Designed miniproteins, single chains, continued (2). Designs and how they scored, part 6

Each design is a single chain, and the fold is of that chain. pLDDT is the mean over its residues in the fold that is shown.

## One batch from the design tools (miniprotein)

Design m4189
Fold by ESMFold2-Fast:
Structure m4189 (fold): chain A 61 residues (1-61)
Amino acid sequence: MEERKELVYEQAVRVARDAAALGLSPEEIRENIRALLKKHGFSDEEIDEIVERALAEVEAA
């Protein structure tokens, strides 16, 4: 359960980094990650948490 969450978080960070490198806005990056996470069956609360964490990670780099 937690291993899957961490793996999906790592994928979200990679997607966010790739999108940022392409010049996408933070809003566009959020939308892309949200769509990905919905397919993995996460709740809206979990999706929001992962999205914000992934964006913070990219911004810190």
Scores: mean pLDDT 76

Design m4190
Fold by ESMFold2-Fast:
Structure m4190 (fold): chain A 76 residues (1-76)
Amino acid sequence: SMEDRKKDAETELETAKRLVEELRKAIEAGASKPKLAALYTAAAIAASAAIFLGHKEAEEVLKEVRELGEEAEKKY
């Protein structure tokens, strides 16, 4: 149903926001390149899934993921 799709979209958005926060903390802590790559990939997938499921607000989260990915690359 459309209501189930909205719930799935919200779950993916919440997951993306949590992973963005984890990625930010990992970058600040100087985590390994594989760990940063895994968090970046997971956050990008969750944000993209939320957009696909109709949560337009997730587009801002995906932008934040991309900006954090660029910040992580500058450290290597």
Scores: mean pLDDT 87

Design m4191
Fold by ESMFold2-Fast:
Formats: structure tokens, sequence, C-alpha cells
Structure m4191 (fold): chain A 110 residues (1-110)
């Protein structure tokens, strides 16, 4: 069950990234929202979930939904801060980089 949902979420993230690159922000939001929902259910303390939140926040920003973008980046920061306390050294390194990017996006949006 968990592995199948993670694979589906990864597929949704790839499809969402393609939509985002094509300027289809509404479709990218739909795909990233589905990925975030799946990952929140099965792996809410993972780097994959944090990456999904970062992509969703960026897609909301591109769609012009500043308030939703801010909320999603704030959730990403909370997830990344948990990973920094409990993750492996490799996970902590990636989490630190993503956390810096999320904080920069919040500063830009505020």
Amino acid sequence: MKKEKIEEAEKLLREGARALNQGDYEKSVELFEKAVELLKEVDPNSLLYARALMLLGYAYYQLGDKEKAIKVFEEAIKVLERILKTGSPEQQEEAKALLENAKKMLEYLK
C-alpha cells in the first residue's frame, strides 16, 4: 500500500512538473495537490513530501494564489525542520537546502 501510493505520487509530481514547465499552472496545481494528499497520508515526514509541498507552493504562486502559496511553504518548512532533527546526514543536507529555498520564497512573497 505505502509503496504504491509513493509511486503514484512520484508520477503525479513528474506530470505536474511538465504542466508547470508548459505554463499550465491550473493543471500543475491539480497534479501537485493530489501528490501532496497521497504523501501526507503515507509519508508526512519525508523529503519527497517536502519537495511536493515546494512544487505546489510554486505552482500556487504562478497561478496568483499568494495566500495558498504562503501556507504551503510554511508547511514545507515545518516538515523540513522535523527532518533536520530526525533524518540521516544525507537527508539533513537536502532538507537544509530545501529549507533555505522555502524561506527565500516566503520572504519574496511577503
Scores: mean pLDDT 87

Design m4192
Fold by ESMFold2-Fast:
Structure m4192 (fold): chain A 121 residues (1-121)
Amino acid sequence: SLEDIAEALRRLAEATGKRILLIGIGKGRKLAEELYELLKDDPRFLPVLHLSDVEHFREFVIPLLKVNPDILPVVFSDDEKLLEEIGKLLEEENIDYLLLDVRKSGEELVEEIEEKIEELT
């Protein structure tokens, strides 16, 4: 459920000690906003960034993350190739991240968040 995904994201913030930046691209924008409405009373969650493409991510998000190493980006999209390209950009800059394909079930998204917690802790 949406609430289960939100709880998994709260565990991610707690486990990593990071502030979470939800980034919505394409159809990922709706899920990111719905999750932020459940999370916005927690100061560890930053307002949602809406982006159109990888070029906007490269130009605006990468510089932001490089000067704010306490932020963990969580990227939501229905475009697998776009998520792969964003992952490569973040890896080149040695930035920790989580990519979520919004076409997956809520249970699969929770599992991916929990796997990221184990990877980063």
Scores: mean pLDDT 90

Design m4193
Fold by ESMFold2-Fast:
Structure m4193 (fold): chain A 72 residues (1-72)
Amino acid sequence: MELSDEELLEQFEAYAKTLSKSELQNLIAEIQKRIKEIDEKISKETDPEVKEKLQKEKELLQKILEIAKKLL
């Protein structure tokens, strides 16, 4: 069964709370790297459907990143 974005974010927050500060900082760096890679793909993408999918993935990762940063 597919998780809603809200349920996914809640599960991520619960998981992130179990991490050490160092592990959480490493996770934040990896999420930021992934967001940057998606931005580069969006800038080069000509297919509007693929571009919309990438934009939605970026928005979800930005929400995940905000949760992770609040836990530091």
Scores: mean pLDDT 83

Design m4194
Fold by ESMFold2-Fast:
Structure m4194 (fold): chain A 57 residues (1-57)
Amino acid sequence: SMERNLLAIADLAERSGMTELSEKIRELVEQGKLKEAWRLVAEHADELTAAVAAADG
């Protein structure tokens, strides 16, 4: 589910200290704005990728 994937990404953002990004993703998902939430994730893809790499290292 796209909603489940977006919420999983929001959880990752929150754990990585990106609280504002996490909150905005959750807000957009709650409003049913899944396409806008996914665009926001895409805009922060490099930061999210770096957060995943940091968690693995």
Scores: mean pLDDT 82

Design m4195
Fold by ESMFold2-Fast:
Structure m4195 (fold): chain A 77 residues (1-77)
Amino acid sequence: LSQETRDRLNQFAVRVAKYAIDRATAAGLSDDEAILVANEVATEVYRLGVEQGENFDEEALLAHADALLDRKIAELK
């Protein structure tokens, strides 16, 4: 990946992490649980983005993040 693409993907992952924290806390998870889930989801999204390369699909990655977030919230419940 180019540095420009890595920077864009890093910025996207940060947005996903914030989104995940908001969703997890809204679902009734503690702050610590929300941070844990957000870190796991953001890390996976970053990994998939690297695999997709220079033209990574933010919409597809966000949909994947939502599905993963739903699963992880259910696991911690």
Scores: mean pLDDT 85

Design m4196
Fold by ESMFold2-Fast:
Structure m4196 (fold): chain A 79 residues (1-79)
Amino acid sequence: SLDEEILRAFADMQAALLKSKYGEEQAELVREAIETYLLKGDKEKADEILSKLSPEAQADAKRFIETLEKARKKMEEER
């Protein structure tokens, strides 16, 4: 549960950065895609949500997902 909360906090931070670049609606879609991918494990649905973004925002969102996956894996290894 704590790991899920940390991942959501990171997702919120990345969404806030995208909000400053692309606006609130795209930031909300990024957050939804990150949560769908990382917390729910639904990669197909996450990709569908990402497809609603501009190509530039989609690329940024994918990099944020990769960063969060690496952070989650590192937390699992840092025991």
Scores: mean pLDDT 75

Design m4197
Fold by ESMFold2-Fast:
Structure m4197 (fold): chain A 61 residues (1-61)
Amino acid sequence: MEEELKREAKEIALKEGLSEEEAERLANGVVTFARLAGLSREQALKLAREEAKEMAKEKKE
């Protein structure tokens, strides 16, 4: 697992207001998808930001 990408994705999720558990799940998903799809670091971080924003919107019920 790419520790640097996972750390940055987790920080993005936490900044968007997700819990520690949600941030870890999002970071793991982004790293796994980036590996399978051959995404660049920039593309993977963009995916992390998009997913974090969607999850944060659902939490504001």
Scores: mean pLDDT 78

Design m4198
Fold by ESMFold2-Fast:
Structure m4198 (fold): chain A 64 residues (1-64)
Amino acid sequence: MTPEQAAEAVRAYLEHLGLTPEQAEAASRGVRDWAEATGQEVEIEFDDDLPEELRKRIEEIKAK
């Protein structure tokens, strides 16, 4: 996925954990900056125990 998609997926995950939008955005910026610095596509993997609703949201982000 692109750096932007990776950042958005991390933001969605953190929001699901109950973090504020500001906290989720701050953490996702770190992921975006790292992904951009690598100069290549990044794939974020999550545990199998993720809720189905969150999995669908991440799939939608990847499909855009």
Scores: mean pLDDT 70

Design m4199
Fold by ESMFold2-Fast:
Structure m4199 (fold): chain A 80 residues (1-80)
Amino acid sequence: MTARELAERAAKRGGLPPDRLSAGAAADVITEEFGVDRGVALTAVILAARDQGNPATRASAEAVEEAVRRLEALGLARLE
């Protein structure tokens, strides 16, 4: 699963456009795919979204991709 495919799944789950994803929906998809604790996944999404200038409750696809890359760097997720 690529980071982009995860962002697209989060968009469908949250019922929002891909540029305005729900941080919670993104965290749920990351937890389901990688088995990461939901609180850890949510924190990663919120911090990445904030760093990209998004509100804490919203994430862009780019912020979700960045969150997954950060989790991979911590050994908590593996991109294929």
Scores: mean pLDDT 71

Design m4200
Fold by ESMFold2-Fast:
Structure m4200 (fold): chain A 91 residues (1-91)
Amino acid sequence: DFQRELDLAVNEIAAATLLATSKDENDRKAFEKVIEAINLYRQGKKDEALKKLEEARKLAQTSENADEILSFIDSVEEMVKSDELKPVKIK
């Protein structure tokens, strides 16, 4: 799905931009984990991607910018989990 890949690319660019512009080390580490999660999801490693997002959440919770970072992580997590909302029966 081109739209899904476009949405992933937009979030990856957003995470990379925030990583490059963030002055806080914990913020940078959280965004690095988000980028890793997006790359794992592209590889079909959905469970590993969700674990990386959980690691990013733990880092974000200790940040001065926790609310904004957690909101971004929530958006990426919903994209990863949205694939589970439509049961595909493999014949």
Scores: mean pLDDT 75

Design m4201
Fold by ESMFold2-Fast:
Structure m4201 (fold): chain A 103 residues (1-103)
Amino acid sequence: SPVERLRAARERVQAILDEAIKKSKDPKFKEALERFKQAVIQALDSAIARAEENPELPLDELVDQIKATIDAVAERLKKEYPEYKEFIDSLKARIQAALDEAA
C-alpha cells in the first residue's frame, strides 16, 4: 500500500540521516543536520498521515511533495554551509533514491 511504502521510505531516510549526523565532527553543522532531519521526517510523517486519511491520493504526488521540501531545506543548508555543499548534495541524492524506491 502507499502507506506501507512511505513508512519503509521513512525508515531508510531516517537511517541515512542518522548516519550522516553521527559521522559529522562539526558541532554547528551537526545541529544544522538535526534540523534538516526534523524537516525531512516531518514531511514524510505528513505524507503518511495524508495517505492514511485519503488512500486515493497518488503515491507519486506525495513523493514529489516530499522531494520539494527536501530540495528547499537542502538549498537553505548549502547557503548556510557552502563548505559542505558536496556532502549535502550527496546526502540529498541518497534520500531521493530511497524515496524513488517508494514510488
Scores: mean pLDDT 88

Design m4202
Fold by ESMFold2-Fast:
Structure m4202 (fold): chain A 80 residues (1-80)
Amino acid sequence: EVPKLVAARILYAAGDFDGAVELLTELLKSPDPEVRAEAARLLGKSKHPKAIPALEELLTDPDPEVRQAAREALENVKKA
């Protein structure tokens, strides 16, 4: 789970943007709130408009840090 988050960062750095986005979007459904929050932040930095619906779902997440990360990520994506 944490290894998958690291793999997403490596894929993005290697230029596999599609693979990185796919993996990060999957990680938004992780049972670990720390992983969900970090995946949301990375998607926000990547500014992928297709991540918007998944990030909006995270605004109702039971974890307040995940909700904050989703709000910040949505703001970053919409600024692009």
Scores: mean pLDDT 74

Design m4203
Fold by ESMFold2-Fast:
Structure m4203 (fold): chain A 67 residues (1-67)
Amino acid sequence: DEAEEVRRRAEGAAGQSENAKSETRTDEEALENLRRLGLPEEAAELAVRLGARISDEDVERALAARA
C-alpha cells in the first residue's frame, strides 16, 4: 500500500539528507559515462542503480580496449 511506499521514500530521503546532493550528481555522471560507452539508456540506468560509477577515464579506457 501507499503507506509502505511512503515509509520507503522517507528512508530514502533520510539517506539523501545524510549524503546530500553529491551522490545524485555522481549517479548522473556515471549514467552519462555509461551511455557514452554505448550502453542503452535502460542498461545504463540499471548499472547506476546497482552502484556502477564510471569516470571519464574509465570510458576512454574501455573505448580504447574495444578498438
Scores: mean pLDDT 59

Design m4204
Fold by ESMFold2-Fast:
Structure m4204 (fold): chain A 67 residues (1-67)
Amino acid sequence: NAYEESLRAIREAVDEAVEKGLITPEQAESIRRVLENAIRTDGVLLTKEQVLEIIENIAIGEKGIAA
C-alpha cells in the first residue's frame, strides 16, 4: 500500500526532525498536514529521505536568505 508507506515515511521523518531539534512539534504538525494533503490531492509518493530534505528546506526557507 503505497499511500500507507508514504504516510509512514512522513511520520518517521517528522518525528526524526523533531528529535534532532530541526523543527518544533508545532511545525511538525503543520508539515505533516501539508504533506498528507499533497499525497491525497496530487497522488505524490514520498520516501523518508525526501520528506527529511523537504523539512530541511522549509527550515532554511523560514530565514528567507538561504534559497
Scores: mean pLDDT 74

Design m4205
Fold by ESMFold2-Fast:
Structure m4205 (fold): chain A 96 residues (1-96)
Amino acid sequence: MLTAEDYLAAAEAALAAGDYEAAVLHARDAVMLGDKETQERALRILEEVLAAAPSTEALAAAAEAAALIGDRERMEALLAQIPSEETRRQLRLLFG
């Protein structure tokens, strides 16, 4: 099993390569396995992905990271960008 630091390194490499789908996937794994510092670093990677290639998957991953950090306002702002009301409602229940 890879560590949270391994997933962060993979996410950073994917972001640098322009592989935004892989960057989101690896950053999300880092969020789920890591501590608060790892979650803050993963959120920064996800924010860079969102600036380059916004997607529902990237918004959901960033909102989850914000929730775990305890940044409720950032979580709600990220969820508000998701077009699907049903997806926003489900994620808000899951994260908050």
Scores: mean pLDDT 85

Design m4206
Fold by ESMFold2-Fast:
Structure m4206 (fold): chain A 70 residues (1-70)
Amino acid sequence: SMEEEKERNKLFDEADKLIRKAMEKVQETGDEELAEELGRVLYRYDLARRFKASPETLKEIVEELKKLLE
């Protein structure tokens, strides 16, 4: 639906911003565990983008990215 597509686009934009922040944190800290965790989230994010996952799945990815930045 058009509403679901709009919600997905909003969540993709939010995830992209959080990914940039997480990558910056990895670069600044050299934290290998953070880098590995980010890699796992990025793998799921790539699949979600490719297959246009539900907004609920994208919200889970966004929340995981937020936790990496705590």
Scores: mean pLDDT 87

Design m4207
Fold by ESMFold2-Fast:
Structure m4207 (fold): chain A 80 residues (1-80)
Amino acid sequence: APTRVDAATLNARLETEAGATVTGSSVPDGALVTDVAVHRHDGYISVSFDTPEGSYSTALRAEESLAPRIEALARELVAA
């Protein structure tokens, strides 16, 4: 089911629960998230969030070993 996300809460959860550092986010407050995808890049990880209004993303600095934790948390946020 689509979940409303507060950008500050999303960023805090990624930092506290996944152990990542948020370097940038375009996710608006109260966004109704329908899907999530995690992308690995050279030196950073991005998470994309699909909404009825369009796609938004959060950029993270994280160790490679944290990618599965980041994906699990992002999917949990969409499934709630």
Scores: mean pLDDT 75

Design m4208
Fold by ESMFold2-Fast:
Structure m4208 (fold): chain A 64 residues (1-64)
Amino acid sequence: DAAEAAAIAKMDAIAAVGATTTDPRRFVAEVQRILGAPVTDAPALRVSGYDPRAGRWDLRAEPA
């Protein structure tokens, strides 16, 4: 499925960005760029970090 392959490619790109940046604001901006649109209804979303053992991103709101 071409849509599934495209989604996997985007997830791989997000993982690569997380491997090369430690700034959560920079990471959120790069994720929005990869997805092709800014998140307009979740402005306080922050990245807690990538868990390589679980193979996923921990996305949550963090206090200022």
Scores: mean pLDDT 61

Design m4209
Fold by ESMFold2-Fast:
Structure m4209 (fold): chain A 64 residues (1-64)
Amino acid sequence: SMTDEKIKMILENAKAALPTLSREQLLEVVRRMADLFGLSPADREELLKKVKELAEKEEQKKRE
């Protein structure tokens, strides 16, 4: 669906930004993109959850 395509694009951009942005900056960018693309609250929450999980994994790598 068009919504699924928007979510995939935001997620790919988030993955690309992971090495260069802090968790807080990444989440702000994702929130802004979700709002810009008019995602439903449910889709936005699911997307943010996935991005938080990706950021957590990146933080674990930095602890090594």
Scores: mean pLDDT 75

Design m4211
Fold by ESMFold2-Fast:
Structure m4211 (fold): chain A 57 residues (1-57)
Amino acid sequence: SLVAEAERLEAEARRLWEEGRREEAGKLFGQAVDLYNKAGDGRGAAAVLLEAAELQE
């Protein structure tokens, strides 16, 4: 499903961020947000954005 694909991309983005590959991680977070929005899951999209913001703090 689109939600499952978004969850997979979110997990991979987090790993890339931890590796210091922050631009690549940002692109995958953006793709996850897009997939959640296409699935009609605005709460899932918001959760990804909050997680990305927390990683910057």
Scores: mean pLDDT 83

Design m4212
Fold by ESMFold2-Fast:
Structure m4212 (fold): chain A 87 residues (1-87)
Amino acid sequence: TAGLEGALYAREGGLEALKSGNKEAIPLAVAAVLAAIGGEFLASLGREEEASRTAESAGELALKAGELAGNEEAIELGRKGLEEGRK
């Protein structure tokens, strides 16, 4: 499902941003991971539209965290989460 797939990408992106060790990126990376977990939970409840919207938001947070951290993997994973959430 697009919502679940997007949330999983956003979670990976947030975690990659955290691995960068950039302290300025930590709040956004943590927010991305928490939002992604919420999207995964919504998908598990069959709330696909809410899961997709949450994945889009989580992907955007992961992308921003990756940009702040200078982490290309986090940026790409965040972008994938955002694009899957838009489906």
Scores: mean pLDDT 85

Design m4213
Fold by ESMFold2-Fast:
Parts: sequence; structure tokens; C-alpha cells
Structure m4213 (fold): chain A 88 residues (1-88)
Amino acid sequence: STVDMLQQTVSSLRNMMRQGVDPMVVGQQVAGMLQQVRDVTTDPSVRRQLQYMVDMVQDMVDNGTLTRDDMQTVLSRLQTLVDQLRRS
């Protein structure tokens, strides 16, 4: 399900951040995972939120500006989305 894929993405992001993986490497992997979730998502509002996060992360990766704080913001937004979908 979309929710389970998002939870897996959150868990992977959290694990990579705890292990001190380079933010640029984390960003590239997370963007790819979010694109995969977006492509199987049928809810237009969820799809739009995922697209926005993909575009934001890809822009920061391409410009070499992605920080650990930016990844923490992405993690928080994804966790909120997962929690909202679990309660729906």
C-alpha cells in the first residue's frame, strides 16, 4: 500500500540519518523512493504533496545545497503524511 511504502521510506531516511550518511547521498535515494511512491499513488492530494517534496529534494541535490536540517524537515513532513493516512 502507499502508506506502507511511505513508512518504509521514513524508516530508511531515519536509519540513514542516524548512521551519518552524507546528506547528498540520502537526498538522492529518498527522492528516488518518493518518486516510486508517487507513481503508484492514486490520491491527487497525496500525489501533489509527494511531487512537491521530490522537486524540493532534487533541486537541493542538483545544487549541492541539501543539509541534514533539510532532511529532518523532509522526515517530519513524511511522518505527518503517514500519520494522517493511517487515521483516514
Scores: mean pLDDT 84

Design m4214
Fold by ESMFold2-Fast:
Structure m4214 (fold): chain A 96 residues (1-96)
Amino acid sequence: KVDELIDGALEAFKNKDYDTAEKLLEEILRLVPSPLFEAALEYVRAKKGDPEAKKVAERSAKRISENSGLSYEEALDFLLFFHLSFARAAIDTERM
């Protein structure tokens, strides 16, 4: 189930296992293509140091950092957690 893959990606992210989180997000996107999962994948790649992914994530992370006092890395962590958590909740709602 996609919900199990999202839970796995969140757990990998919490453990700072970005390789596992990236692999699980690629599998989720294969099953359910969604802008939310595409953004989450880019954020994970940015955490791994991908320069192109950092360019994509920078604009969103900078806005959060400027408004909240969080560092760039903290803002990126917030964005990734929020996107995955929101997607998980949306899937549960559609099943009701």
Scores: mean pLDDT 75

Design m4215
Fold by ESMFold2-Fast:
Structure m4215 (fold): chain A 62 residues (1-62)
Amino acid sequence: MSPLEKALRALMEAQKALNEGDIEKAKEYIEKALELAKDLDPGSAEGVRKEAKRIEEEIKKQ
């Protein structure tokens, strides 16, 4: 599995955890996705960070 696929899977798991009300688990998956983004090309890394920020903003609204 590519590093990008791993980062995107982490973001999907973060969104799932958030939808289930598990804020702590959502934050853990966001951190995992951001860590994986460090090893990606700049364009892919920016996409991952943008999606992570969107999920973080949803958490703040709860």
Scores: mean pLDDT 83

Design m4216
Fold by ESMFold2-Fast:
Formats: structure tokens, sequence, C-alpha cells
Structure m4216 (fold): chain A 60 residues (1-60)
């Protein structure tokens, strides 16, 4: 059903965002001076958040 697809997408999105946050924190710990690497993981995290928010809106 449409509601079950939305719930699955929300759970998948939460997991994906949590994974991106973990990766962002890892880069900050291991490469704190690498501005390019930090910016790259930040942008990827922001893109993942935006992508899932759009997907939730489409399934509404």
Amino acid sequence: SKKEKLKKAMIDGMIAVADEIDEYLRVLREHPEDQEAIEAVRKRMEETIKKYLEKFKELE
C-alpha cells in the first residue's frame, strides 16, 4: 500500500542519513585538516537528506 511504501522510505531514509552522519564524523576525526574531504562528505549528507525529503513528499 502507499502508506507502507512511505513508512519503508522513511525508515530507509533515517538509516541512510545516520550512515552519512557517521561518515561525516569519521572524516572530521581522521582528516580534520582536509577541507575538500570535509566539504565533499557534508555535501553528500545534504544531498541524501534532500533526496529523501523529496521522496517522502512524492509518496504523500
Scores: mean pLDDT 84

Design m4218
Fold by ESMFold2-Fast:
Parts: sequence; C-alpha cells; structure tokens
Structure m4218 (fold): chain A 112 residues (1-112)
Amino acid sequence: RREAIEKAEKYIEEAQKLLENTRSVEDALKALQFAVEALGYVAEAAGLPTKPRVEYDPERKEWRFTGPTIAEIEEAARKLGLSDEEIARLVELHNRAQEILGKAFLKIRELE
C-alpha cells in the first residue's frame, strides 16, 4: 500500500518532467503512459484490482481515460480502513495524475 503510493508519486513526478520538457510526440506519449501507471497505483492502494486504461477514439479523434472515479477510490479506501489522511492523499494523487493525463492529451494533439 505505501509502496503503491510511492510508485504513484514517482510516476507523477516523471510525467510532469516530461511534459515540462516536451520535445516530441514520443515524450508526450511517455508522459501519458506514466500518468496512467500513476492512476493504476492509486487504484491499487485503494484496493481496486481494475487497471486504468487510455484508448484512442478514432471517430472523435480523442484519447479517452477509463478507470475508477474519485468516489469509487474513496469508497474502496474506506472499506479497507484507510485513514482520512490516507484517503485525501489518494484523491490528491488521482487528481494530479488526471491533470497530467489531460495535459499530455493536449500536447499530443499540438504536436500532431
């Protein structure tokens, strides 16, 4: 659980650095991948076995995220007996990873 939180934080930091120094579509895609990994570790820390995923919608020409909502993460974490502080940390990490994910989508579109 602590290890999953630490991994989520690491992936968020690495994704943020890639976005700040984005030079190519490949860098933006790598940041996207790291954001998805971070969201996966947040879900794992909350006790949710389902891995988040990102899919390209060719009809709408947009990337879509599929994964647990903040409400689902909070509910799962409460069922595990996590403290309010631990739940707040998971929500913070989820929100940060989602923000990076959105920025990566925009950067991929910009560099196309």
Scores: mean pLDDT 78

Design m4219
Fold by ESMFold2-Fast:
Structure m4219 (fold): chain A 101 residues (1-101)
Amino acid sequence: MITLTPKEVKVKEGESVTLNGTASEPATFDWYKQKEGEEPQLLIKNNSKKAPGVPDRITASGSGTSFSLTIKNVKKEDEATYTIVAHTEKGSASASSKLTV
């Protein structure tokens, strides 16, 4: 099982937001951003490896069963559904959070 909190959050431009992921067992985590009508964009791979073109204001941290994605100085372009994907030897599980700006 994996959870991501909050499930929905609304912030103002310039604020910071943190999404907290938890898994029932140790996993390797990827983070994705998906805008409506678009394919998911990889943000963070293998817990902390930032994908090319992802701005410095977006960071990820954590290990084992607890992970966070932090977006500082939020901009309107950050409005999207954010998904954490946990990979274990048994397969993968995901949870999503909707960010509104």
Scores: mean pLDDT 81

Design m4220
Fold by ESMFold2-Fast:
Structure m4220 (fold): chain A 62 residues (1-62)
Amino acid sequence: MSPELQELLDELRRGAAEHRDDPRRLVAYHEGLRKALELAEQGKEEEAIREARRWLELARSL
């Protein structure tokens, strides 16, 4: 896993932990983490990076 993808996954995990009392943000962070990990497991690392960024931005906009 690239350092870039690892950093994005860590940011999604941190966001989920920090916003456990915010169901909307929590769902967005968890969904982003799930989808990015699924893509990474399929060898689609560039897609995983894009998906992680998209969900991180969405969660932060809530």
Scores: mean pLDDT 84

Design m4221
Fold by ESMFold2-Fast:
Structure m4221 (fold): chain A 69 residues (1-69)
Amino acid sequence: GAALIGRISEREFGVRLRTAEAAELAARALKLIQEGRYDEARELVERAGRLSGVPAEELFEGLLRLAKE
């Protein structure tokens, strides 16, 4: 839900994802990473980064760390 999505941005990047769309894209990218679908995850991460102002590379690395939990 929205609370889990908020934790992705705040815990991993020290920033809040400012739109529900950016947060949902980050959550979907996390699931794709867990499934080994890295190319599709990168596309969603780039879009989430544009909406939130977080660099896509930083967001992707944060999601890789979360996927290992």
Scores: mean pLDDT 70

Design m4222
Fold by ESMFold2-Fast:
Structure m4222 (fold): chain A 81 residues (1-81)
Amino acid sequence: EEEEVRARARQALTEANDIANKADKAHLEGKLENGFQVGADAGVAAISLAVAMVTGDPEGLRRAIQRAEEAIKRAKEELEK
């Protein structure tokens, strides 16, 4: 389970960074008016997750993964409009 949690953290970190870049690009292309906010939310989640990954606190890591996954989901929903 610990290895699964670490794998989820790495996946979420990669996806959060990718979606933040996509939101910023969509905003610059005029396709997403709130792209800066969407990108910022995903970026903050990625930073929080990276910090949680280095602290070694399993509870904090699970919470950070959940927040990142939620931010990614919201960003994907905005980009799919």
Scores: mean pLDDT 76

Design m4223
Fold by ESMFold2-Fast:
Structure m4223 (fold): chain A 64 residues (1-64)
Amino acid sequence: SRIEKLRKLARESRKSAEELRKKAEELLAKDPDNVIGYFLLAVAKAEEAFAEILEEKVKELEEK
């Protein structure tokens, strides 16, 4: 179903964001000036926001 696909995508996006955030933290802990670390952190935040939007849409669809 559409709801199941959105839930799976949200879960996958959150998992990806967690992995990217950990990698960014590791890179920045070694070198605070590492621009790649900041880039990965930005991508993690974007994936977190995407998951939140999908979770909100799932909630809206379940309430109908």
Scores: mean pLDDT 87

Design m4224
Fold by ESMFold2-Fast:
Structure m4224 (fold): chain A 70 residues (1-70)
Amino acid sequence: DLDEEARRFAAENPPPEEARRKVEELTEREIERLLEEGRLTEEQAQALLEGRRAGTASARQEALLAALTE
């Protein structure tokens, strides 16, 4: 449960750099989970992962991820 893991991590009040790395880790794992569940295509998952790592993810790609995780 990624929400539970994120909540537990936040409760530990980690340093900002560690918190940022954990958020990116959990987001990548969520994208992988959605791909495995068939809720994202391989193309959409690849674009989200590459865009986020490069800081170029579009508002549309982020909105798609948010809609699927809500």
Scores: mean pLDDT 66

